# Designed miniproteins, single chains, continued (2), part 112

Each design is a single chain, and the fold is of that chain. pLDDT is the mean over its residues in the fold that is shown.

## One batch from the design tools (miniprotein)

Design m7891
Fold by ESMFold2-Fast:
Structure m7891 (fold): chain A 62 residues (1-62)
Amino acid sequence: SAAELTAKAKEALERGDLQEALELVEQAPGSATALDAVGKGLDEAGRHAEAAELYAKAAALR
């Protein structure tokens, strides 16, 4: 489910696995909060273009 994938993405982000978190939210972007959280992680890692894409997806869900 989207909720399960969102929870796993947040877990991956919390343990520093940014790539796994990104892949999980891309498969089922059902949470604007999760997309924003992974986007912020991408920004902190210097991956600004990818962060902007996730922020746009989060905005579309609001």
Scores: mean pLDDT 76

Design m7892
Fold by ESMFold2-Fast:
Structure m7892 (fold): chain A 80 residues (1-80)
Amino acid sequence: DQLARERQRQQFQQQFDQNLAQVDALVKQGGSLSDIQSLLDSALQNLRQIYELDPRLQAMYDLLTEALNQRRADIQKAYS
């Protein structure tokens, strides 16, 4: 069902956006590094779920995964 697949993709996109918004809020508030890392892991999982529903997005998935890994490294450095 093409429509059901599109609805699932939209739900995973919303979860991804929410997790990144929470990362931004926690970083600005000086929140727990472990909480931030957990949210980044959840965002990566959401990207993987989106990719599995639409494999033509592989190039976008790879770029966003690289961006999230870079952000994780930058945040870890800021907390060290």
Scores: mean pLDDT 84

Design m7893
Fold by ESMFold2-Fast:
Structure m7893 (fold): chain A 85 residues (1-85)
Amino acid sequence: MTLTIVVGVNGVNPQSKTVTSSEEARDFLRSQPTVSTVVVRDTNGNPLAVVYNVTLEGAILMVELILSGSLSGDEARERGQSLGY
């Protein structure tokens, strides 16, 4: 499955990348100086998940769960938001 990941801090200067694997998603998210807001979109631009105040590891978990197809975007978002340091 192909996803577009958008990362921003409260909507300021968003960065985006199209990813097809969990490795690409992890590399992109870890390359960002700050991860607090994450939007995941499908190939048609439809939002699958939107999360605010997420940790880096929570964002990675959310995207990996969506890429695996095992959870809905909302369920993946909830799991990502619950993952604290």
Scores: mean pLDDT 74

Design m7894
Fold by ESMFold2-Fast:
Order: C-alpha cells, then structure tokens, then sequence
Structure m7894 (fold): chain A 66 residues (1-66)
C-alpha cells in the first residue's frame, strides 16, 4: 500500500508541488502553514524530497509575512 502511494505521488510530483505551493500562498494563519509542513514531510517519506523542500521553503517565507 505505501509503495503504491509512493508510485502515485511520483507520477504526479509536479501537480502535487503546484497544489501545495498554492495552499501555502493562500494560507491565512499558522495552523494552515503547519498543515502544509506536515504534508511536505509526508512527501519526503515517499521520495519527493525536492518537492518537500520547495514546500517547506515557501511555508517558511510565508510565515514571515504572517
């Protein structure tokens, strides 16, 4: 099951990254950013380390604006 989840994530890596970055940009509070960070960590567990780093970096910059 986890291996199948990783396969689906890798197949849609660009779309997943774009979606998560959009969620970060539209975040209005720290709770929404915390959710984005949790999902980014999950991306790294399925081999999307580069995408996870992009999301975490975006969340860090957004946090400075809140």
Amino acid sequence: MLAEEGERYRANREEILQRELELVENAKNASQLAGARIRAVELSTVGLDEEAEEVLKAAEEKEKEL
Scores: mean pLDDT 76

Design m7895
Fold by ESMFold2-Fast:
Structure m7895 (fold): chain A 89 residues (1-89)
Amino acid sequence: QSTLSDSECENLVNEAVKLLKDELASRGVTASSKFFNALRSTLTVECYRNPEAVKSFITDLKNKNTFLIKSALDFFCPFFPEVCEKFRK
């Protein structure tokens, strides 16, 4: 069952958002505040349901696994095409 506190989930979500923001910046991408707010909300919900999924996303970001990062972002592509376009070349 869910064992993470609100504080632990907030820390995981903040780390994931920071790592993705750094990765996008390294690729010359400026993503909107709306994108990062949507991402933060989605990751917060996921952390309460399955914290291991958020930890895996952080690992993928640290390892720069472009394929898995793209797959995780595909849900956002209809709403934030600018971000997905840069990951899809």
Scores: mean pLDDT 74

Design m7896
Fold by ESMFold2-Fast:
Structure m7896 (fold): chain A 103 residues (1-103)
Amino acid sequence: SLFDELLAVARELIELLKASKDPILRKQADVLEELVREFERTRSLRDALRVAFHASATLVSLRAWKVLGLLPLSDEEFERLDALVQELERIVEEMLQKQVALK
């Protein structure tokens, strides 16, 4: 299910952020983990969107840090993070499409 796919991808993203020794990345992991717990409880599209939007905002910030040479992640870790965020966005877009398709 798209619900289970969202949880799996979000948990991989949280683990990647938690593996960092950087306190800002760990704080972002904690916020994302709280949003994921809320989504798991409510199973609402709104909470799925909140998870995806927070992940996207985090990626935008880290992309800026990469340009400034301040990124506390390897290039490989950043590419993995980007891929996981894109996958979260894809899953949420599919959830939205299925809601609109209900007659």
Scores: mean pLDDT 84

Design m7897
Fold by ESMFold2-Fast:
Structure m7897 (fold): chain A 67 residues (1-67)
Amino acid sequence: MMTLEERLDRVRAQLQRLADHYGASPEVKAELDAEFDRLKAEASTLTREELIRRVQELMKRFMDKLA
């Protein structure tokens, strides 16, 4: 089964592909990478519920930037 960290990497990859499809700037793509790197660094110290909430907030903010 896929671990939570593996799921996080998949979400990151999907958002990066979406950013490429919409022609997002290098700054936006770098920002996305930095946010996911922070989440991965914190993942071992966060509860599953807290991590899910953080991912949802990140996805919402990033989707708003692509619009």
Scores: mean pLDDT 76

Design m7898
Fold by ESMFold2-Fast:
Structure m7898 (fold): chain A 63 residues (1-63)
Amino acid sequence: SAARDEVLEMVRRGASLEEIARFAAEHDVGGDAIAALRDAGKSPEELQELQRLINELRGRVAP
């Protein structure tokens, strides 16, 4: 997807997890952002941290 490609480019530019989380939350593309980081070979811990930051920015309640 276009969002996934954009997040991959952000990773290549050295964007922080916070910057990626803000983009994902603003555009409602959290799933694409997580998938992009997974494809980029990021650790499970980094994927979990990105999801946590996205959830915080969206004001989501823990399940």
Scores: mean pLDDT 80

Design m7899
Fold by ESMFold2-Fast:
Structure m7899 (fold): chain A 80 residues (1-80)
Amino acid sequence: LVEEGEKAVQEFREALKAGDIDKAREYFRKLDEIVDKLIEQGKVEEAIKLYQRALDAAREAGYDAFELHAAVGLSIAKSK
């Protein structure tokens, strides 16, 4: 599951770099599903790491909407 999350972050980053917003949205949604499962399993630190990497990718690409989404997800993961 963590490996799936890492791949989703990588694919999200590549989609943002390519300017493919529809693809980026798809991979971000997949990342959200993986993070939810990690939190359910008590793997909160792994979930936090994945959202932090997604936030970094969105910031590098300059997409405010994805930055806000990742920041909210990170806040929820940290709240436990």
Scores: mean pLDDT 75

Design m7900
Fold by ESMFold2-Fast:
Structure m7900 (fold): chain A 85 residues (1-85)
Amino acid sequence: GRITLEVVLRDAEGRVLERLVLEFDTENVAQLIGAELRVLGAVLHLELEGRRIAGAELRVEGDTSDPFAQEVIERIRRMLEEALE
């Protein structure tokens, strides 16, 4: 199946720091890992720039039936929760 993730990172004033739209095939492990790494890269980039992440939103659409895709989505959720100050 196909999944679309939307990640929105915001500052303390509610301004958008980064917005990612990630599309991947749940049957393609490289695309799933690639989605996780793209989110990690965005968080690390903001941290390296000295930008405080005060809000994070994750929206998930599409085929969530695959257990490995669910594990990737949960890792992304934890990553976003850990990035909040």
Scores: mean pLDDT 83

Design m7901
Fold by ESMFold2-Fast:
Structure m7901 (fold): chain A 79 residues (1-79)
Amino acid sequence: MEEYVAEAEEKAPLIAEETKENAEEALEAIRTLEAGEVSPEQAELVARWRALRTPEEIKENAEALVRELLELVKKRALA
């Protein structure tokens, strides 16, 4: 999971710079997180990501959502 979130974080800036094709990769990453086991807090963030319906909305919000997911993952692992 952490590795997958880190990869999504790397692609978030590329989505903003590149094209909608990269936004589809972000959607696939979100789907994989959804299919995997997530904490209740992570599920809320994933739900917010799924509420984003357009690639533009995804690229604009992806960085913030990835940062929040990473903080929750660290909190769960370390605290």
Scores: mean pLDDT 53

Design m7902
Fold by ESMFold2-Fast:
Structure m7902 (fold): chain A 92 residues (1-92)
Amino acid sequence: APPYRLPALDYTASMRDYGIALLEALLAWARHENWPEEAIAVIEEGLARLRAVDPADDEAAHTVLSETLQRLMDLLTPEQRRALRAALFAPA
């Protein structure tokens, strides 16, 4: 199980704020689990991109988050991908 609690999707929060919280939690978890430096760099790049998005632009925030998660999945081992999928989609 991830050592950090991932945020649930909050429909009253902006997609940008949700994405930032999610990627910050994933970054902390990735550093704790010693994920590849390339994966950590992808999360850090995604965070920088999300912080540059207009808070009202949920579509742009969703695009950045989706691209960041897809790139991250492409860099992870099958075991790390299973852990990430479980953390993202496990009922809390």
Scores: mean pLDDT 75

Design m7903
Fold by ESMFold2-Fast:
Structure m7903 (fold): chain A 79 residues (1-79)
Amino acid sequence: YKLVFKAKFKDKDKARKFYEAAREIAEGLGKVVEEKLEGGEVYIEAEFESKTMAQLAGVILTAEGLVYGATEIETEVLE
């Protein structure tokens, strides 16, 4: 199972701080396969052993993104 997570920030400094926190969260829960910080946009792709773990990671990353001030968040869980 794979989580594709995207978050957009108006503030590049907030995006960077979120990116650092999000990497630690994703690495703690699964296997990070791709990560990008492009201006105000954060992208994380991670693999999980179960759909439930991928969904949990998506919820945690969404909550964290909102705390850091994300204006847009997209989450997709793939098999």
Scores: mean pLDDT 85

Design m7904
Fold by ESMFold2-Fast:
Structure m7904 (fold): chain A 89 residues (1-89)
Amino acid sequence: MIEEVVEATVENMRKKGVPEEIIEKIRRAGKEIVEAVKKGDIEAAEKAAEEFAAAFKEGMIAAGFTEKEAEIAAEKMREKMIKMAKEAI
């Protein structure tokens, strides 16, 4: 479920020493995806997934990954979250 992916992402980012302000951005965007799914709002879910991926990219860079690695990982995360949201509606 989307909530499990959000929680796993937050835990992994904390273990890597990512700043709490970035972790809070990830949590907020993750919560927005869950709320959009509950409402059946695909457009809101896609927007929240983009915000989640952007915060995830910031977290990856803060954890010591290159900008290119973070960009690729963030794009994959965006696609995964959108797919999960569409399958949950």
Scores: mean pLDDT 86

Design m7905
Fold by ESMFold2-Fast:
Parts: C-alpha cells; sequence; structure tokens
Structure m7905 (fold): chain A 84 residues (1-84)
C-alpha cells in the first residue's frame, strides 16, 4: 500500500539521522500544502523537501512518492509514527 511505502521511507529517513520532529514537519507541511493550495504552505513544504534532499535523507524518487500521496495517506503515516 502507499501507506506502507511511506512508513518505510519515514523509517529510512530516521535511520539516516533525520529527527522525528523534522520528519513529522515534512509530512505535515506536504499535507497542508495539498489541502490549502496556499503559497506559504507550498513554500514551507518545498523548503523541507530541499533540506531532506541536501542532507541525503530522501532521494528525488522518494520526494515524488510523498508528493503523490493523498492528504489522508499522509495523515495515516503521521498517526502511525506518533503512536510508535
Amino acid sequence: SVVDRLLEIARRMLEKGASPLRVMALLSATRNAKLSGDPRDIQLAQELEDEFLKNGYLTEEEVQTIRNASPEDLQRVMGALHRS
């Protein structure tokens, strides 16, 4: 499922040294950008994507997987990570 793939990507980000807070910020910002279409939310999501790409926490293909996820799938992933 898309949720299982996103959870695998999130765990790999954590294993590569990304903080749980920053991982949640990325997923939340991406979800907010999709729901609102607000340029400020889109800019924040792009800044977090750039941070994760520059630090080697994500590949371009993994960023695209996150971008293509529905807001509901992103919410489910965030919920699962919070409960862990």
Scores: mean pLDDT 87

Design m7906
Fold by ESMFold2-Fast:
Structure m7906 (fold): chain A 64 residues (1-64)
Amino acid sequence: GPVATITALKDVTLVGPELVKLKKGESIQAENVKVDEETGLLTFTDVATGKIYRAGADDVEVKY
């Protein structure tokens, strides 16, 4: 699928099989980006590792 750049708008912890800390302005490349509007959670696959992570949708910027 299309690769997106997910950029932290604040210090954020990505929750998945392990915890990944991003500082404000740090970015990760992601595929299969989905937003759950009911929970406000963003779910995505990290391109580098193939692992699935979740973060608050309002805590990150998604650019394709």
Scores: mean pLDDT 84

Design m7907
Fold by ESMFold2-Fast:
Structure m7907 (fold): chain A 102 residues (1-102)
Amino acid sequence: SEEALQKLELLADELISVLEKVASVVSGEQKLDLEILIGLIHLSLALAKLTNDPVFAAEQLIKLAEQALSLLSKLETPEAQEAIKKLEEIIDELKKLLEELQ
């Protein structure tokens, strides 16, 4: 539904915002990995909008958010710890939305 895609867009924007904040305080390979993940989130959302497939969007965003969680768990910064908490909340909301769509 149109409302489902709108909710997914809001969750994707929140996810990107969380990851951009961590990317701003890291460097090198860690920053590159986060920037790639942000790019993949943008691409997944764009593809879902083009295909009108909210289930695909939810599944891809969950996978990317879980990959981000794994990456952030390797970082010993206060920004990464705060991001992990927000990311767990976003993953929970995405999983609930996916259950409602199926």
Scores: mean pLDDT 86

Design m7908
Fold by ESMFold2-Fast:
Structure m7908 (fold): chain A 114 residues (1-114)
Amino acid sequence: MEKYEERIKKDPNDAMAWAKLGEELLKEGKYEEAIEYAQLAIALDPNDTKVVAKALRILIKIFKKEGRYDLAEELKEYFKETFYDKENGGFLKTKGTKEKSEEAEEEAKKALEE
């Protein structure tokens, strides 16, 4: 918590710190704020697989808790179409590159398992 707040104070464009704060808000049941922080993280770094995966995982969990399985599935499909390398398999580190990251793939799998 404090660690991510400090990161944002130093750099308010730290998209991953916003996504991680959103995850903590989700744990506390603060769904509206969690959605806002997840959306902000995506807006700040829409091409980073780890950022988008963590933010979408928050949104997917909330939509599933609300019974909005249709929206949860649409977000999963969007993520796969945008960040999955269909030719070589696995998840790209960033949108439009061929570079892969183990951390990006781990976060991507967590988002899709929700």
Scores: mean pLDDT 81

Design m7909
Fold by ESMFold2-Fast:
Structure m7909 (fold): chain A 92 residues (1-92)
Amino acid sequence: MQQYLNQYNNQRNLADTYLTQGQNGDATTTQSQRQNALGHYGLAVHYLGQAAQLSTDDDVRQRLIDLGRQVDQQMGQDVTTLDNTAQQLQSQ
């Protein structure tokens, strides 16, 4: 379990890094970093799912599933923010 949680944290941190780089780049950089963030986000959710499957505690398993839903929702919001930022940069 801990190995998958470590991989989740690593992939989530990479996704967050790409989202941050996208916010501070030009429109082309923003779009490229958005795609990179989505890829690492997918891996993060995958590893979180593996950690949940290995859990023998129903409460821990449910918390990991709920975290996955929160990450999915937050990533959707962050990606929308980047899309708006790219549009604003293109409008300048």
Scores: mean pLDDT 73

Design m7910
Fold by ESMFold2-Fast:
Structure m7910 (fold): chain A 65 residues (1-65)
Amino acid sequence: FIDKALEEAKKTKDTEKIGEIVSEVLRKLGLSNDEAQELVAEAIEKSKDSKEAGVELLEILKEKA
């Protein structure tokens, strides 16, 4: 399901929709709030803006899956 979420995030230019996709993926993976925060921080460090951060986070999750 991460592959489908990543495709949806890449197709949309809406930052709010990307945020919703990311939140749903994190929820389905059963991550704790602390674990989710660490991954979000890592994605932000690797990205230049909030839209890129969402896509980067999904790519990190795919690599670990």
Scores: mean pLDDT 70

Design m7911
Fold by ESMFold2-Fast:
Structure m7911 (fold): chain A 80 residues (1-80)
Amino acid sequence: MSLEEALELVKEADELEQKGENKKEAAEKYKQAGKIFINLDQFDLAREAYEKAIKADPSLKLDIEIEEGVELIKHAVNKI
């Protein structure tokens, strides 16, 4: 996983949002990008990605918020 991969996922999700198609797929791509950004210490980019995921598919809000929290905890533990 790399910064380039995360940026590509955001771009693909943005294109799906512009077409108004596959909102769930767009949300999943934003969520994957957010996870990569957390692993790269890019917390501002991660937050933006998760917010876009929730906006793309609000039905996944709880799932996205749980994954964001879990990834942040995993990242913090791995620094110890």
Scores: mean pLDDT 79

Design m7912
Fold by ESMFold2-Fast:
Structure m7912 (fold): chain A 87 residues (1-87)
Amino acid sequence: SKEKKVGEIFIEFMKENGVELKNEDPEEIGKHLKEAGLTDEDIEKLIEAYKKSKEEAKRYLITLLAMKRAGLSKEKAEKLAEEYLKE
């Protein structure tokens, strides 16, 4: 399912950044991301970004979460994503 795939991408990114997850079920995580405000369109765009570049997918995911959870504008969310992905 698309929920499972987005959950797998999220788990990969969290582990690469040294974040320990209490739950590593990709389908459950994908459902939680939808509950966090990600639409089916957001999920499809994230999966397509991942196919092109893991880095672009990370930026897109951070941007989406900043918009949906923190209520940031797209411009502010994109700037925040760039700052978090700096060396």
Scores: mean pLDDT 75

Design m7913
Fold by ESMFold2-Fast:
Structure m7913 (fold): chain A 91 residues (1-91)
Amino acid sequence: ELGEKALELAREAYEKAKALNPAVQPDMDRFLELLEEALKSGDPKLAVEAARAAHETIRKIKEQMDPEEAKEIGRLLLEAVTLALKYLREK
């Protein structure tokens, strides 16, 4: 449930970012891959790496797109990571 919700939010952020600025797609791809592997493997270390990738992506988004759009995408990314970490901790 929490893992599914985390992926749902991550994919929502991915599609939104890709539609608004395709230049951020490689960073979003990296984040989504790490998050999916963390949830699939149950490895908290991969979830921490996904959190770092999310932080890097948010920094780049803030430089490349509208502040309001960047804020919303950043919120979705951080919420996805928070839910994934909670899922792995409670599993």
Scores: mean pLDDT 79

Design m7914
Fold by ESMFold2-Fast:
Structure m7914 (fold): chain A 69 residues (1-69)
Amino acid sequence: LETLRRALAEARASGDSEAYLTLTAILSNDGDLQATARALGISEAELLRRVRELDRRFGVDLAGLLRRR
């Protein structure tokens, strides 16, 4: 939770709207992979790709927070 909140704050500070929307969708869907992907209008595979990119940029493990059922 704290790691995700820090990533959100950095996305806001950097003006990265895509990162901010992705992180907000994860929070709103309680880390549910399928629900988050649906909320963003993307595939689960695309969501995992974006999350891994954010993990590399922010030095965090957001992929580990996503849950399958």
Scores: mean pLDDT 75

Design m7915
Fold by ESMFold2-Fast:
Structure m7915 (fold): chain A 82 residues (1-82)
Amino acid sequence: ESPLTEARENLSRPENLVDPLSKKPFQPSDEILTEPKTGNQFHAEDLIKYFKDLLGVDATYENLAELVEKFSNGASISELQK
C-alpha cells in the first residue's frame, strides 16, 4: 500500500483507546492531539514523525492540528507541504 493511503486510513480510524500509529496507550500527561472530525487521539510526537518521515511534510507542534485537519479532509501532500 502507498504510505499516503495508509496515513489517511490511520488518521480516519474511529475513536480509539490506543494510538493508531504507534499502538501505545494514552496517559493524561501525554502530549495528545485529537483529530476533530473523528475524535481519534494521537501522540503529537508520533504524528509529527509520521508526517515528516513518511510524507515529507514539515510538521511541528505549532502546525500539527492544522495539518491533521487538512489531511483528514483529503488535502494532497503538495498542499500540506506549503
Scores: mean pLDDT 65

Design m7916
Fold by ESMFold2-Fast:
Structure m7916 (fold): chain A 82 residues (1-82)
Amino acid sequence: LRALLEAFAAASEAHRAAAEEALAAGDRKALAAVGREILDEAVARAREVIAAIADPAEKARAQAALDELEAEQTAAIEELEA
């Protein structure tokens, strides 16, 4: 779980400049697009981390946690687009 959160944080920081530019422009659509890119990269990184987990029970728990986080973040991005 902690490794998943770290991957999300790292991905978010990588796109900070693009998000700030979109915010300055008041462009919600551009902000949503940056959010989707961040989410996609974070999910990809998290899946790599999960694949490396040796304990099957921990791996399954991490996968379930990632699925929940992905759903929550997708909903937040959809609200931003509205």
Scores: mean pLDDT 74

Design m7917
Fold by ESMFold2-Fast:
Structure m7917 (fold): chain A 98 residues (1-98)
Amino acid sequence: EKEEEEKLKEEMLKKRPEFPYLGSLVEEAEKYNVTIEEVIEREEELVKELEEKAKELEELYKKTKDKEAHRKALAYQIVADLLRAQIEEVKEFIEEFK
């Protein structure tokens, strides 16, 4: 019963066009035979790595005045901010189905 309910929930989430990021996470969970929650945890780890990369590059820019390091830092920060916002939205949506 629970396995069928979880599959139905995953299928419903995957088919929601208003949440394309959620659909991609469900697809990745199915591909690697893991839970959606595990995929979200991996994405949160990625956000942390991107934020750490941004900080390292910003510190490098402050020491060297390398404008390329500054641009890369901004790029990593923007990607991290976007992923964090998407993860938060997905978590809120998943909570509505508990």
Scores: mean pLDDT 73

Design m7918
Fold by ESMFold2-Fast:
Structure m7918 (fold): chain A 79 residues (1-79)
Amino acid sequence: SVEELIEQINKTREELKKAVEEYQALRDRADEKLKENPVIGKALKEGADAQMRKAKTDYEKKINELREQALKKIEELLS
């Protein structure tokens, strides 16, 4: 249904928002650690960047799936 599609879009958006907030927190922590211990700070930064790349890939995949579902519903309405 349209309601189910909207719910999935909202859930996907909230998951990305949480990933961005977690990424920002990890980056801030990494920047502070870089001042105290450059090795640990760099490792934290690289870990955060890797997690964000995965989150972006997962988000893009999910949005493409939702876009295809939306296009099918539009085609059904126009047919």
Scores: mean pLDDT 83

Design m7919
Fold by ESMFold2-Fast:
Structure m7919 (fold): chain A 83 residues (1-83)
Amino acid sequence: SDLERAREALRQAKEAAKEAKELEEKYKTDDSIELVNRLIGAKLRAIGDAWEAVHLGRKLGNEELVKEAVEAAEEGGIKFEPK
């Protein structure tokens, strides 16, 4: 179901966002290309999964799921708001 897919996407987004945050902290002492590539990959996964959760959440009329997905992406250092 769309709800199950949305919840799974949200879970994956939260995991990727947490990984990105941890890698960003490691970047303070390790600026290797390996760490940078891992950080970029984690941020991209968090964006993709969060947007899937947002789209499915909107389709379902689940505002709380949409909010959690946006917060998960922002936790990973990704901003959905224009600067």
Scores: mean pLDDT 79

Design m7920
Fold by ESMFold2-Fast:
Structure m7920 (fold): chain A 88 residues (1-88)
Amino acid sequence: SDLDDLLKFQNWLINKEDKSKILEKLPALVESSKAAAEAMKPLNPEASEKLLKQTELIKAIFEGDKEKIEKLKKENPEIYKEYEKLTS
């Protein structure tokens, strides 16, 4: 699925405070995103890297890993900016 759909889904679940269901779904969503990134890597390595970084950000946000979020924000500020637009 589209990254924007994944980000919106994660934010929606967090806002509903059903963290156990997010936790159950998160590994499958991460695996699906990694598979999609690997599939596109030979033809579009930039899009592959972007998807992997966005997946890392979503995981870090769910886990509440502020240090990881700040690191990803510094390394890829555009990806974080896209997330802020999506959740605003």
Scores: mean pLDDT 70

Design m7921
Fold by ESMFold2-Fast:
Structure m7921 (fold): chain A 94 residues (1-94)
Amino acid sequence: SARDEELARLRAEIEALTARGLEALRAGDVETFVATYGELVRLTVRVLELRDQADAARLAAEMEAGRARLPDWSLERQRANLLGLTEFALAVID
């Protein structure tokens, strides 16, 4: 279906952005990391919309609030949050 095709594309984009975010963290490129995380939030919101999740708007607001705090977090916490967001998004696709 068109929905299944869009979800498959979103999965591939989320995986690619995750790899880019991890590379940005390794390089110490905080600007690219924050921008990449913002794109992951956007794709995750789209996944929630496609899956008709009842609390999509609340989850979107929580993810955006988390993004605003990213530059103040340790490298370990930034990495954990990137991986956690990715894992959450992929679980919703499944």
Scores: mean pLDDT 82

Design m7922
Fold by ESMFold2-Fast:
Structure m7922 (fold): chain A 114 residues (1-114)
Amino acid sequence: AVEEIQRRTEELARELRENVRPLELHFEVPLDTPEQARVAVASWSAALELARVAEALGLEVRVEVDREALREALRLAFGLSDEEFEELYSSEFEEVERLSKRAADVTLTVSFRF
C-alpha cells in the first residue's frame, strides 16, 4: 500500500513537470506590528517547508524572497539584532539562494509590506 502511494506520487510529480506550466504562489504580509511580523515569519517558513517537500517529490522549485524585508520581519518578531540574525539564519539564506537560481516547476514568492 505505501509503495503504491509513493509510486503514484512520483508519477504525478513527473506528469506535473512535463505537462503543467510553472506554478506560482505569492504570500504578502504586512509588517506594521510584531504579531504581523510573526505571521510573516511563519509564512516564509511554511513556503520553505513546502519547497523542501516539493523538491523531495521530484519537482524543481524556486523560492523568491526579499532578504532585507525578511530580516526586518525576524527582528520585529523575535527582537533579533542584525548580528544575531546572520548567526542564526545564514544557512537558511544559503538554501534560499540555491533554490532561487533554478528553472522551476513551482515558484514560491514571499513579499512583506512595511
Scores: mean pLDDT 63

Design m7923
Fold by ESMFold2-Fast:
Structure m7923 (fold): chain A 83 residues (1-83)
Amino acid sequence: SAAELEAVRERLERFRAALEGLREHVERHAATDPSVAADALEALRRARELLEELRKVAPEELLPELEELDEELRELEERIRAL
């Protein structure tokens, strides 16, 4: 239904915004505060769980966006682990 599609779309938009915010936070603070990397990895662990929950309810039309977010999450995790 349109309501279901809109609800999933809103969750994806919030998820994307949260990932970008986390990336910006890491870029600004990780070099000066070692706790930032550890906190970010924990946030990414929770984000992965939320992404898997979204994948279970997402219509097929939104699966490519979920794949993009999974790649962004993986790239950010690798970048943080390389610090």
Scores: mean pLDDT 83

Design m7924
Fold by ESMFold2-Fast:
Structure m7924 (fold): chain A 83 residues (1-83)
Amino acid sequence: DEERRRLARGVAELFEEAIKALKNKDYKTALRYGIAAAIMASLVDEEVAKKVLEAIQSLDNGDYEKAIKKFEEALKLARELLE
């Protein structure tokens, strides 16, 4: 479970950077962090992976507020895996 916790920490950090980039209107950087997070999340937890894919879809659709909300939901789930 140590490897899973290590990946969960990495995923949480990527979500934090994606949210920060989105709030700064740096959508390309947010997308890059989101894609990296989606790849790592797929190895950690199905629900976290689902939420980050929803965030990326919202970002692709130009719905930046919804993308922030979905990344925040994914971050919360990833942090719960570290408890």
Scores: mean pLDDT 85

